# Designed miniproteins, single chains, part 103

Each design is a single chain, and the fold is of that chain. pLDDT is the mean over its residues in the fold that is shown.

## One batch from the design tools (miniprotein)

Design m3815
Fold by ESMFold2-Fast:
Structure m3815 (fold): chain A 76 residues (1-76)
Amino acid sequence: MLKEAAQRLVELAKQALERGDYDLAIKAAQLAASTGVLSESAEAYKIQAEAYKKMGDEEKAKEYEEKAKELEKKAK
């Protein structure tokens, strides 16, 4: 159930990102990452990084990109 909830939140975050709703994308991705599910948390951090990059916050974008990279190595 927790993994399914995390997957749904990641999907919501991706849809928000595609529609240009960066605030919703970040919030949904943050909730997905909070579940602790490694694969979904890594994807959630990638979504946050992309949203911050599109918003012009390159510093936060880099921070979340590094966090996603670390989790992807663990999720393999």
Scores: mean pLDDT 80

Design m3816
Fold by ESMFold2-Fast:
Structure m3816 (fold): chain A 56 residues (1-56)
Amino acid sequence: MLPSDKEIDESLGLMLIGSLESQGFLEAAEKARELMEEGASALEMIKAANEVIEEQ
């Protein structure tokens, strides 16, 4: 557990959320934001965002 891993996950999560919002995937962006608040990894956020996009 390196502190840099959490910083990277948060940075990637914010980048993912911004990218999704820019593309109009607002529900996917909200899901990614929720997972980030729960301390999920960037990979978990990406998976959840993709699932939401598939539902849309």
Scores: mean pLDDT 76

Design m3817
Fold by ESMFold2-Fast:
Structure m3817 (fold): chain A 129 residues (1-129)
Amino acid sequence: DQQARRQQGLDRLQADANDMIDTLNSSLAAATAQLDAAAKAHLEAGDSNGAKAFLNLKNLLEKEVNDIIAELQATVAQSGQSSPAETQAQLTKVMNRAIELAKRMGKESQEAIEAQSKRILDTVRQLQA
């Protein structure tokens, strides 16, 4: 029935969101490892200011990724109480932010996050059908 179909759509949305969170966390881990390596190289060269700049970039990236994850989790948690159109609008906003952030984490992260974004948005569009 339509209620069972809606619940299946919401369950799929939660699964897609969990996959996106895993992808964001994996991308963050790869990006922060590169920033840590850069910071270490600068410290070993005697450039403490350069090292601090890379650590500040790491902290900013961690905060931005965690903010996106929190917004994604909140949007999905509220999807059962929101209209499909409201859920789609909020997810589109969150996914656009994730894609822009992913460009700063590298090509593989960008491609993975763009693919997961398409899956989430396709799933929420199906909730309207």
Scores: mean pLDDT 88

Design m3818
Fold by ESMFold2-Fast:
Structure m3818 (fold): chain A 59 residues (1-59)
Amino acid sequence: SEAEETARRAIEGARRLAELGEREGAVTANQMGGKEAEKLGDKEAGRRAREGGLEAAGV
């Protein structure tokens, strides 16, 4: 779904920023992506995006 794709992109973005050492930016970008997934009507995808992005960022 569009929400699930948005969630996956948020997690991948967070992972890439974390690899560059930009952990604060990774966390922020992931939280915004998760919120966008929730606005598409899938709160579960949004929650997974936020949690997965935090894991990817090493937080």
Scores: mean pLDDT 70

Design m3819
Fold by ESMFold2-Fast:
Structure m3819 (fold): chain A 56 residues (1-56)
Amino acid sequence: PIVTFDKEILAPISPSAKLKKVGKTTFEVTPIDDGSAEEAIKTIRDARGNRYDYKI
């Protein structure tokens, strides 16, 4: 999925998702493990505050 942040951030690192910066505030999210798209979106949402978590 493609999601947009409220502000520009550096690409966050997640243990269970690969994040590709495709725009100033926009990322393409690919789960690495059995994580769902919903969990990937949680990672992005948390990254808005310059932090993240992704559940496996």
Scores: mean pLDDT 56

Design m3820
Fold by ESMFold2-Fast:
Order: sequence, then C-alpha cells, then structure tokens
Structure m3820 (fold): chain A 73 residues (1-73)
Amino acid sequence: MELAEAVRRYREALTSKAPDEEIDKLIAEVKELNRKFLDELQKKYDSAKTPEEIKKIGEEAYRRLLEVRRARR
C-alpha cells in the first residue's frame, strides 16, 4: 500500500512539473519503500515451514506487485 502510494505521488509530481529537489526526494522514498518491501518478503520466506505457507506468501507478494504496477500504469 505505502509503496503504491509513493509511486502515485511521484507520478503526480512529474505531471505537475514539481522542482527537481522534490522529485529527487520522492525517488528516494520509493527506493526506500521498495527495499523495505523486499526485506519483509525475505523474512516471510525465511520463516515459512510448509509449501502451503510459501505459496500464500508468493500470492500475497504477487498481488502487492500488481498494485504497484497499476499505480504506475
């Protein structure tokens, strides 16, 4: 959710011709949130003990990535 929101804000800033400093700030936020998402995903996979748990984690990750893609179009 937070990552998709940050991507939308970045797109809006580009459309509104925001100052380069503000755009750079938004790029940094998107990168940080993406790193955080990957770290959380890795921890979930490391803690998974059954094939069913791994499948569920993969499905949730895929759904979240689709939300980010839709935010970018």
Scores: mean pLDDT 75

Design m3821
Fold by ESMFold2-Fast:
Structure m3821 (fold): chain A 61 residues (1-61)
Amino acid sequence: MPIDEDEVKEALARMGLAILFLENPDASEEKKEEALRAMEEAIREGKSVLEAIRLAEEALK
């Protein structure tokens, strides 16, 4: 089975995003959608998982 590096990064980033949402339960649905988009865009641009999660965290503020 071929392993796509971007697919692995996306999976890890999604796990980090889930933890971030658990830590920010008061975040609105709108901000959660912005965080998800920020993460997906970062991964598409070749950013690291940590950078993608940081951008998502910023979007939740």
Scores: mean pLDDT 78

Design m3822
Fold by ESMFold2-Fast:
Structure m3822 (fold): chain A 55 residues (1-55)
Amino acid sequence: SREELIAELEAARAAIEAEIAALPPSDDYIQQVSRDLLEVAAETTRALIEKLRAE
């Protein structure tokens, strides 16, 4: 169901946000890129949840 999918996406977003919060500060370029990609994934997941709720 749509509600079940939304709940699954909310859980995925929370997991991504927890991973971002657990990352230490780093001057390593690869680590910075990885953090940026996780942030984009969190934003994309939130946008998808909002779109599904608007249906």
Scores: mean pLDDT 82

Design m3823
Fold by ESMFold2-Fast:
Structure m3823 (fold): chain A 73 residues (1-73)
Amino acid sequence: SLAEQAREAARLAEEAGDLRAAELLRKAPFYSEVDPEKAAELAEEAGLRSLLAGHLEVARQAAEVSRKITAAL
């Protein structure tokens, strides 16, 4: 599920030491039902942050979360 994938991405972000990316990824699924545009923005921000930090797997999963949110619109 989207929430499961976002939670797994958040766990990887925490293990990498990026608590902000983890926070954004945990918030994204919550907003997906009430404000999908904001949910996608949160996941994109987490992905960009992770990419710049070199956390490629977190960035990949965050991008996938954002894509799934956008596809559900």
Scores: mean pLDDT 83

Design m3824
Fold by ESMFold2-Fast:
Structure m3824 (fold): chain A 86 residues (1-86)
Amino acid sequence: PKSKMSQENEDQIEEKLTEANVALQNKDYEAAIKYWEEVAKIAEKEKNYQTAAEAYKNISKAYKKLGDEEKAKEYEEKAKEYAKKA
């Protein structure tokens, strides 16, 4: 895991994070989750475990807002796994 994340992937992550924040402002937690899942997949592919962990942590928080405790716990555990790899 010595590869650096490409600038193109960094720009794509920034765009998806902006879309997720807009969805949060509109209280559209389902759309926010979708954008954070895309961020997590890009970060995972680039071996950027810190960004992947943060994305999964935000997905967990959004599921808590939706009342989906099972999904919230699942993504919280994923966030912890990636945080340990960072």
Scores: mean pLDDT 79

Design m3825
Fold by ESMFold2-Fast:
Structure m3825 (fold): chain A 59 residues (1-59)
Amino acid sequence: SAMDDAQAESDRLIAAETEEDKRTLLGMLDGEMGAVKEGRLSPEQAANIEALRAEVEAK
């Protein structure tokens, strides 16, 4: 039905947008992980970045 087609298209766009946002966030977090590996961040900041990366990957 037209309603089912509209819902499917909406779900597809949301999924594509979420996937693109996820890739962008992971790219940014990879940069931050570089700073973590070099010891330029506090242990708390490093833990926060690692936790955020895990949350983004889980989505």
Scores: mean pLDDT 70

Design m3826
Fold by ESMFold2-Fast:
Structure m3826 (fold): chain A 61 residues (1-61)
Amino acid sequence: SEKELLERLEKALRTLAEQFSVEALRIFAEWELKLLEEEGVPQEVLEEFRKIAEEIIEEKE
C-alpha cells in the first residue's frame, strides 16, 4: 500500500541520516522522488515523501 511504501522510505531515510550529511540526504531524496515519479506514483504520495524527507533533513540540521 502507499502507506507501507512511505513508512519504508521514511525508515530508509532515517537510517541514512545516521551516517550521511544533509547534502547527501538531499541528493538521495531527489533521486528517490525521480524514481517514484518515473514509476507513476501519484502526486499526493510524492508530496508526502517530500514532506517526510524535509522533516528528516531539518531534524539533522
Scores: mean pLDDT 83

Design m3827
Fold by ESMFold2-Fast:
Structure m3827 (fold): chain A 64 residues (1-64)
Amino acid sequence: MPDEKEVQRALARMYMGIGNILASRGDYEGAIEAYEKAKELAVEAGDEELAKEAEAKIKEVKEK
């Protein structure tokens, strides 16, 4: 069975995708919320690279 951190990493990737979809539709507030959840899950999973990607997406959307 995958451990809890593997599940958290998979969920983080899912929230990154949700954020991308929301941003593409102009829902920047929803996109930021999705990316913030992705960042939190990535940090809990110990995936610093994914957490940095989520943070970069949050900054990009906030400048729109």
Scores: mean pLDDT 82

Design m3828
Fold by ESMFold2-Fast:
Structure m3828 (fold): chain A 62 residues (1-62)
Amino acid sequence: MKYRKLTVNLSRLDAEGRVVAERSFEVTIPEVDPSLPPIEASELESQAIKAEIERQLERERR
């Protein structure tokens, strides 16, 4: 598969470190090339997840 779906849970903390909000996102990201070094593969995957979450948040803001 060239794409995969993940569920990401985010928690928002206040100044005291208490969880004030939690939200789950379903994100579809490109599959990372398995020939890449593990560290590089993890970084690319993290970047793709962040970009997809930001895109979803921007869409909801409208």
Scores: mean pLDDT 73

Design m3829
Fold by ESMFold2-Fast:
Structure m3829 (fold): chain A 67 residues (1-67)
Amino acid sequence: DAEFARFDRDGDGTIDLPELRAYLREQGRNLSGDELVALVHQVDTDGSGRLDRAEFARALALPALQP
């Protein structure tokens, strides 16, 4: 999972909204802030606004990010 490691800028094992947004832009997915918040809320089980590796993998599997 090179993508998670690349965007885990603070090295704490989680990705915040700006990091997720940057990743999605690199993938050619330009989501609005509202779309990003909705996506994170769908996978963020504790409402922290940050994604661990498992939550990040779930986010990538969501229909909103599929072709």
Scores: mean pLDDT 68

Design m3830
Fold by ESMFold2-Fast:
Order: sequence, then structure tokens, then C-alpha cells
Structure m3830 (fold): chain A 95 residues (1-95)
Amino acid sequence: LAEIGRLLGLSRTETRILLLLAEAGDRALTAAEIARALGLPVSTVSRNLRRLAERGLVEIRTAADGTRLYRLTPFGRERLEEARRKAEERRAAAA
């Protein structure tokens, strides 16, 4: 978790949200579902989702009933996969 967040330049909370969205695959999640899964306030999740969307890592879509749905963008998925691969290589190479 920490290594992936460091490679992506993300906070612990942003990294946890991104990993949850990746685990959900193509399934879009509400802020409330993410908050429940991670044990965080909805306000905290919504704020972090907005930051992730501003970075192009998360897509925000509005359903017909007005519900906001969040999913990983193709760009976000690619960046996360690259970070996971680097973390798996255990690149702890000191300077």
C-alpha cells in the first residue's frame, strides 16, 4: 500500500480508494459504498475522489437518478498497474 502510494504520489487514503476501485473492476461505486468498505466518513471519501478525478485517475458519472458513480479511468488503471508492478519488483534500491 505505502509503496504504491509513494510511486503514484498519493496519500494513504487516496491509494486505498484507488485500490478499492481497481478491485471492483468495471463496477462503478458510490461514495457511500466506498466509505462503508473503507470505514471512512463519506465527506472524506468524496473529497479524495474529487482530487483523484482532477488527476484523471477516477471518472465521475451521474446515473439517471442523480446518483454519482465513480470508477477507475483507463489512465488510472494503467498508472496503478505500473505502480503495482514496480512495488512487486521490490524496488527498494537506495539512492
Scores: mean pLDDT 79

Design m3831
Fold by ESMFold2-Fast:
Structure m3831 (fold): chain A 74 residues (1-74)
Amino acid sequence: SLSHKAVLLLVAGDILYAGGEVREAVELYVEAARLAKEAGDEELVELALRRLRRIAREHPELREEVERAIRELE
């Protein structure tokens, strides 16, 4: 299902972020949020968005890109 795929992408994103692969983690979190939204899984969308907001806070060089992605997921 789309929700199951979104969960796998969130977990993969978490692994990449822990490994320092920040841009790659952003890509996976954005795709996870997109699939969760398509599935109607609002809780899963919020889990992905919280991860993206954390990256925007911790990595100011990515803030504009991440904030644009979050707005487009509405």
Scores: mean pLDDT 89

Design m3832
Fold by ESMFold2-Fast:
Structure m3832 (fold): chain A 71 residues (1-71)
Amino acid sequence: SNQQQADQLVAQAQQALAAGDYERAIQLAQQALSLDPNNVQAYSILAEALEAQGRHEEAAQYREKARQLVA
């Protein structure tokens, strides 16, 4: 299913984030969101990776989206 594929991409994105590979983490998280647009974890990974790159405005946007999905 699209959700199972998204979950696999999220797991890979988390591994990339932990390794400091922020570009890969962003790409994988974006792919996950293309399959599951309400994936909270994918938005959180995007926010963390973008923040680590100094892309604070973009990171804040994705953090807000993640927050709205769990409210």
Scores: mean pLDDT 89

Design m3833
Fold by ESMFold2-Fast:
Structure m3833 (fold): chain A 100 residues (1-100)
Amino acid sequence: GIEEYEKKIKENPNDGKAWLKLGALYFNKGEYDKAIEYYEKAISILSGKDLARAYTMLGLAYLKKGDYEKAIEYFEKALSVDPDNTLAKKLLEIAKKKLE
């Protein structure tokens, strides 16, 4: 749960995957602003495919808020890190169609 991962990040603030999990837990509660805050922390720590995942989740949070332009920016950042990220490709297409 949330309390478990909040304890993990207090004990190890450099656990980028714990920050990413916290973001996902708040996202699932519909708390998109908190999810964004924790995904931004994850992005500052993570690299490679985990960084691409963090960018994808940040973009998805903006998509849920109706900020389609920011969603597109973060999905494009995810694909610049991991061009094979299938989820980022699909979500980018969805976000672009919302602006059309």
Scores: mean pLDDT 89

Design m3834
Fold by ESMFold2-Fast:
Structure m3834 (fold): chain A 80 residues (1-80)
Amino acid sequence: MIAERRKRLEEIKAKIDSMTKEQLAKELGVDPSEFTYEELKVLFVEKELGRPPTVGELARILGISAEEAARIYARVKKKL
């Protein structure tokens, strides 16, 4: 249901807000020098959801515009 999805996104946001760039990179098993902090947040959201996030979910969790979320997601996928 919509309420469960919203609560899950809020839980993911709280985890991200508590983690540094280095902690996110360690959790993802990647080199922090290869990615920006925002790109690591995007990868962490995908891992926590177990699926590709929507642009709207990324915009909400990161507190950015949908356009910026789409741009960051496209950029990080090119690095993988």
Scores: mean pLDDT 80

Design m3835
Fold by ESMFold2-Fast:
Structure m3835 (fold): chain A 62 residues (1-62)
Amino acid sequence: GRREEIERADPETRQRLLEELSRPAAEAASKVSKENPDLSSEERGLLGAPAAREELRRGLEE
């Protein structure tokens, strides 16, 4: 899986792979924040964190 690729990668390749995985996670968190503008920053963070984690797990399993 993608996790094994990251663990076996050289530092430069590892940074690239992590950047690729982080992008969908950041986008998912941003979307949750935009859909919940009436919430505080802390509350939006709590809702966004699970979405970001789900995207990271999906990327690592592919």
Scores: mean pLDDT 75

Design m3836
Fold by ESMFold2-Fast:
Structure m3836 (fold): chain A 58 residues (1-58)
Amino acid sequence: MTAGEGVALLEEAAKKHGEEALKEAKEKVAKLLAEGKSTDEAVREAGKELAEKYGAKA
């Protein structure tokens, strides 16, 4: 397994902000789906926004 530092930072952010990050991810995915995005597009866009917000690699 590769020990990517970015992966470790993502896990740390999820541990510290898990409930907030999960709630935001759920809200963004639901909103994108309601706007007619495909599931794949909604998940990808929500993931990128969370990665940018929390400084993770996604």
Scores: mean pLDDT 63

Design m3837
Fold by ESMFold2-Fast:
Structure m3837 (fold): chain A 104 residues (1-104)
Amino acid sequence: EEEERREKALELIEKAIEKAKELLEKVRKENPELVPKAEAALNLFKDALENVKKGTEQDIAEAIRNLEDAIRLLREVAKEGTPEVKKLAEEAIELARKAIEELK
C-alpha cells in the first residue's frame, strides 16, 4: 500500500533524525569543523519529514531532494570524520536511502 510505504518512510526519516542528532553531538566533540555540515544535514532531514507529512506529489519530490542533499553532506562528514563519526554518518545515510526507496 502507498500509504503504508509513506508511514515506513516517516519512521525511517525519524530514525535518521535521531541518528543525525547523535552524530552532531559526536562531531561537536571530535570534529568541530564538521558541525556546519552535520547541522545542515539534520535540518534537511527535518525538512524532509515535514514535506512527507504534507503528502502532495510536489512535497514528496521535495522530501526526496532534501534526503539526497543530506546524504551528500553526510558523505563529506564520513570522509573527513573520526571512525565513530564516519559510522554514525553512514548509518544516517543508510536510513535516508531506505526512506527514498519507500517514497518512490
Scores: mean pLDDT 90

Design m3838
Fold by ESMFold2-Fast:
Structure m3838 (fold): chain A 81 residues (1-81)
Amino acid sequence: MEELVEEAKKIIEELRKKGITLSEEDKEFAEGMAEYLSDTYGADYDKALTIFEAAMLLKKAGKDEEAEKLLQEFLKLLEKK
């Protein structure tokens, strides 16, 4: 989990340096998903938020495969708790 969150933080920093940012709607979506996973699966809200923000930024950059992989790895770690 920690390694995945650190990878997500690096993705966020690199993409923001390239001028790729989330819209208000993208931020609301990421926050809503983090809240849903926290309430339903007991996920850490801040970790879930970081993963979803990184995935949304990857999709904005046209890296859909990397975004899907990141989300799938995070969800698999939640299901094994």
Scores: mean pLDDT 80

Design m3839
Fold by ESMFold2-Fast:
Structure m3839 (fold): chain A 86 residues (1-86)
Amino acid sequence: AEELIKKGKEYLKKGEEAFKKGDYEKAAEYYKKAIEYYEKALALKPDDEEARNNLAKAYYNLAQVYEKLGKTEEADEALKKAKELL
């Protein structure tokens, strides 16, 4: 679980860096990787508050990226998933 959370945070940071550079497609890819690792962490420990909160953050950031890319439906779906985790 700890290793998966660490990997999730690594990809979340890479996504934020790509977003700041205006590379929205790359930012989306990194946020999807972060989501994958946090979901795996939650599968191993469903009550992990840190993994759940970070997963919500990754979905929220992904929604912002999809808005920048003009992908409104995908942005709405990602935002819905973020809200369901909180």
Scores: mean pLDDT 85

Design m3840
Fold by ESMFold2-Fast:
Structure m3840 (fold): chain A 57 residues (1-57)
Amino acid sequence: EIVEAVEVIPKTSDDEVALRPGDRVEVLEEVSEELVRVKSLKTGEEGIVPKSALRRI
């Protein structure tokens, strides 16, 4: 599933991916109730981000 980032997510660790509002990501798996693993379509990087930072399009 492809969703859109609605918040700025800085990459502060190797487990994170940097996102900006409007970036498209593919949801790979649900890690917890609050976190998902995604792949950035722009950079190809994978990381864990909060579900609240994403919106379905």
Scores: mean pLDDT 74

Design m3841
Fold by ESMFold2-Fast:
Structure m3841 (fold): chain A 95 residues (1-95)
Amino acid sequence: SMIEKIMEEINKLIDELLELLRNNASKEEIEKILEKFLELVKKLPPREAMRALVFGEAALTMEKMLLIVEGKEVPEELDEAIERLTAEEQRLLAA
């Protein structure tokens, strides 16, 4: 189905986003992947959109917690990505 294909691309973009964050990629590269993720989410029905956003938020939050436990620096772009996903979740809940 089209939904399954979009969800597969979303999972790939989450993996790419995590890899970029781990490799100290530029803010521009991180924002580009995040924008692609959000564009795909907008093509999903509300239930699948919420699942994608919550899954992405969980993956990013887990990465943040792992960095903290390891005594590593948390990129500002990681916190910004989490905030942007939670803002989209709140937008869907208000609709």
Scores: mean pLDDT 88

Design m3842
Fold by ESMFold2-Fast:
Structure m3842 (fold): chain A 64 residues (1-64)
Amino acid sequence: GAEEALALLEEAVRLAEEGRLEEAQKLMDSAQPLGVRAALEGDEATVARMRELVRRARELGVPT
């Protein structure tokens, strides 16, 4: 669910900050279906946090 998606994205950002971009990308890919579910449930705060984490990972060079 939403909590699981956030945990995966926060871990992905942490891995990207360490330069582990391939591992970060895999976690972001795993979070994708959970993120769609959170958006459909109308959890605006969780969706906003997920968008921020995805943006940060991309800025760090994750090629998603």
Scores: mean pLDDT 78

Design m3843
Fold by ESMFold2-Fast:
Structure m3843 (fold): chain A 60 residues (1-60)
Amino acid sequence: SMLEEGERYGMAGAWYGNQGDTAAAERYGALAREAFLRAGDEEGARKAWQGVQAAARLAG
């Protein structure tokens, strides 16, 4: 489902962000946001993107 895809992409984005790979984190964060928006979950999209950005800033 789009919700499951959003969760998986968000997890990948956070993982890359925590490693300091900001390019990969932003790419997966954008994919997560798109998946949540397609599922109609605007709050999930917002949280996924912000979480990935926060992880990237903490790591690098």
Scores: mean pLDDT 78

Design m3844
Fold by ESMFold2-Fast:
Structure m3844 (fold): chain A 115 residues (1-115)
Amino acid sequence: TANEEKAKELLEKAEEYIKLGKYEDAEAYALEALEYTEDEKLKVTAEALVIYAKALRFKSYEEAIKKLKELIEKYPDNAEIYYYLGKVYEEMGKLEEAKEYYEKALELDPNLKRA
């Protein structure tokens, strides 16, 4: 639907703003995306992105790891959660753990290839 397309565009903007170091704006776009979709996968992706953006903004990496692992328990086949968990470990300088989660994300979705 047009709303699903809008949700995807907002999530792409959120990722772009993270790359620009504008974490508060990235969080806002991800939260806005959540308002436009009823699709569970997109909602979970938006939630994972909000957790990640907030972790970058506040340096709250341990809290982000806990919340992302809780999302994995509920949605174990969602590649995006593993991708953002890998990103949190990478930001902490824990490159080995980051690699393990990126590999799991690619195992679940070979088309990701962003990891």
Scores: mean pLDDT 87

Design m3845
Fold by ESMFold2-Fast:
Structure m3845 (fold): chain A 60 residues (1-60)
Amino acid sequence: MSAAEQKKKLEQGIETLERKAREALETREDGEELVKRYEQLKEQMKTAAEKGYVVPEEFE
């Protein structure tokens, strides 16, 4: 896949994961740790997409 296609797919996966993470956070009163972990992962995934890495479909 092209780098642009990988980035687009990765960003879509991040948005989906972000919604799921926020929903989980709402059911967990202490969810600050979950948010921190998610944000770190999100940043790493964006960096990988910029370098042209393929991300797994499981993150969609």
Scores: mean pLDDT 64

Design m3847
Fold by ESMFold2-Fast:
Structure m3847 (fold): chain A 78 residues (1-78)
Amino acid sequence: MEEEIKKLEKEAEEAEKKKDYEKAARLYLEIAKLLIDEEKYEEAIEYAKKAIEYAEKAKDEETKERAEKLLKKAEEEL
């Protein structure tokens, strides 16, 4: 899992460098999901917020809504 998250982080950073905000948002969303599954709620909150930020830049309403739901779920577990 940690190795999988590191791979996704590298892919997200590459997407950011290319200004592919839609891809970056989706990758950060997947990282947040994996962190919630591992009960790492504080880290999941950080990545969910990044997913929201990049989804807003990409004007990807669907990814933004999904990230906001994950953020709320992680906050409720704290």
Scores: mean pLDDT 85

Design m3848
Fold by ESMFold2-Fast:
Structure m3848 (fold): chain A 61 residues (1-61)
Amino acid sequence: SKEKIDEGLKLAAEGNKAARDDNDLETAAKLYREAAELLKDADPESAKQAEELAKLLEDSI
């Protein structure tokens, strides 16, 4: 649904801010995981990207 896509993309953007601006990798990974879950059925490409980013950050924590 559009609402899930909008919410998922918002969470991904918040994850980007946490990683890039705040250097809060733990929060960024959590936000990417939540984004991937919301996007998995509606936008699987964005979900895959968010999941990959979460995994990379989790390996760094």
Scores: mean pLDDT 80

Design m3849
Fold by ESMFold2-Fast:
Structure m3849 (fold): chain A 61 residues (1-61)
Amino acid sequence: SKWEELLARLEEVEALVKAGRLDEAIALLQELVARETDPELRAMLEQALRIVEARKAQAAA
């Protein structure tokens, strides 16, 4: 289902973040945002993207 596919992709994002592969996590989240037509889910994905981008910025400081 669409929900199971989205959950699997979010698990991939979490695994990438835990591995410190932040650029790959950001790229995957950007793809999910671009493909999402549900405005509520898209807003949640955009928030997750901002959180991962903030973590990358903090790690670079």
Scores: mean pLDDT 83

Design m3850
Fold by ESMFold2-Fast:
Structure m3850 (fold): chain A 72 residues (1-72)
Amino acid sequence: SMAEGQALVEQAKKLAKEAEELLQQAKKAEEQGDTKKAKELRLEAEILRGLAGIQAGVAKLLGEEAPELPEV
């Protein structure tokens, strides 16, 4: 199921990119004094990173190369 593994890799990359975007938004919110918004955005980013990691792990199990995910 090469197509299934490739779909998981693409989805993992998309989730990792969205998580990185949320972390940048969180930093901006924190700089603006919106600590609550910053915490919410960081939590959402952490959830997306977790999902990306799961999908990357499954893709690797299917013989695909795991995508490089951004470090915490």
Scores: mean pLDDT 79

Design m3851
Fold by ESMFold2-Fast:
Structure m3851 (fold): chain A 60 residues (1-60)
Amino acid sequence: SAVEALPEELRKLIGEALEEAGWNVEKAREIALERSKTYSEEEQKLLEEALREIEDMFLG
């Protein structure tokens, strides 16, 4: 899965964003994307793919 393929640091970032958002997936996405601005474009793309997978898990 896209989440499992992420580096440890990016998986932790998503986890922290989800906790901070109270498990609101849309809010967690905004927090994660804002915090990812310091990462490379390639890492940001991997993060976006993982966030889409999480949306599918919670909404599909």
Scores: mean pLDDT 80

Design m3852
Fold by ESMFold2-Fast:
Structure m3852 (fold): chain A 65 residues (1-65)
Amino acid sequence: SAREERERRVLEVLSEHRDENGRVPLSQREIAELAGLSQSAASAALRALEKRGYIRRVDGRIQLP
């Protein structure tokens, strides 16, 4: 589905840009740009991923497990 495709693209961006501690030094705007999504679409995808436990938010940034 389009929803799953957006979530997949966001996860790919996060995985490519994570540091050794799983921190992603990107703003939500930068994540949207790199994933080729609008800010609202990226926001929805990030919320869905957080709800499912794939990501966390720490100090306004994304944290991977």
Scores: mean pLDDT 85

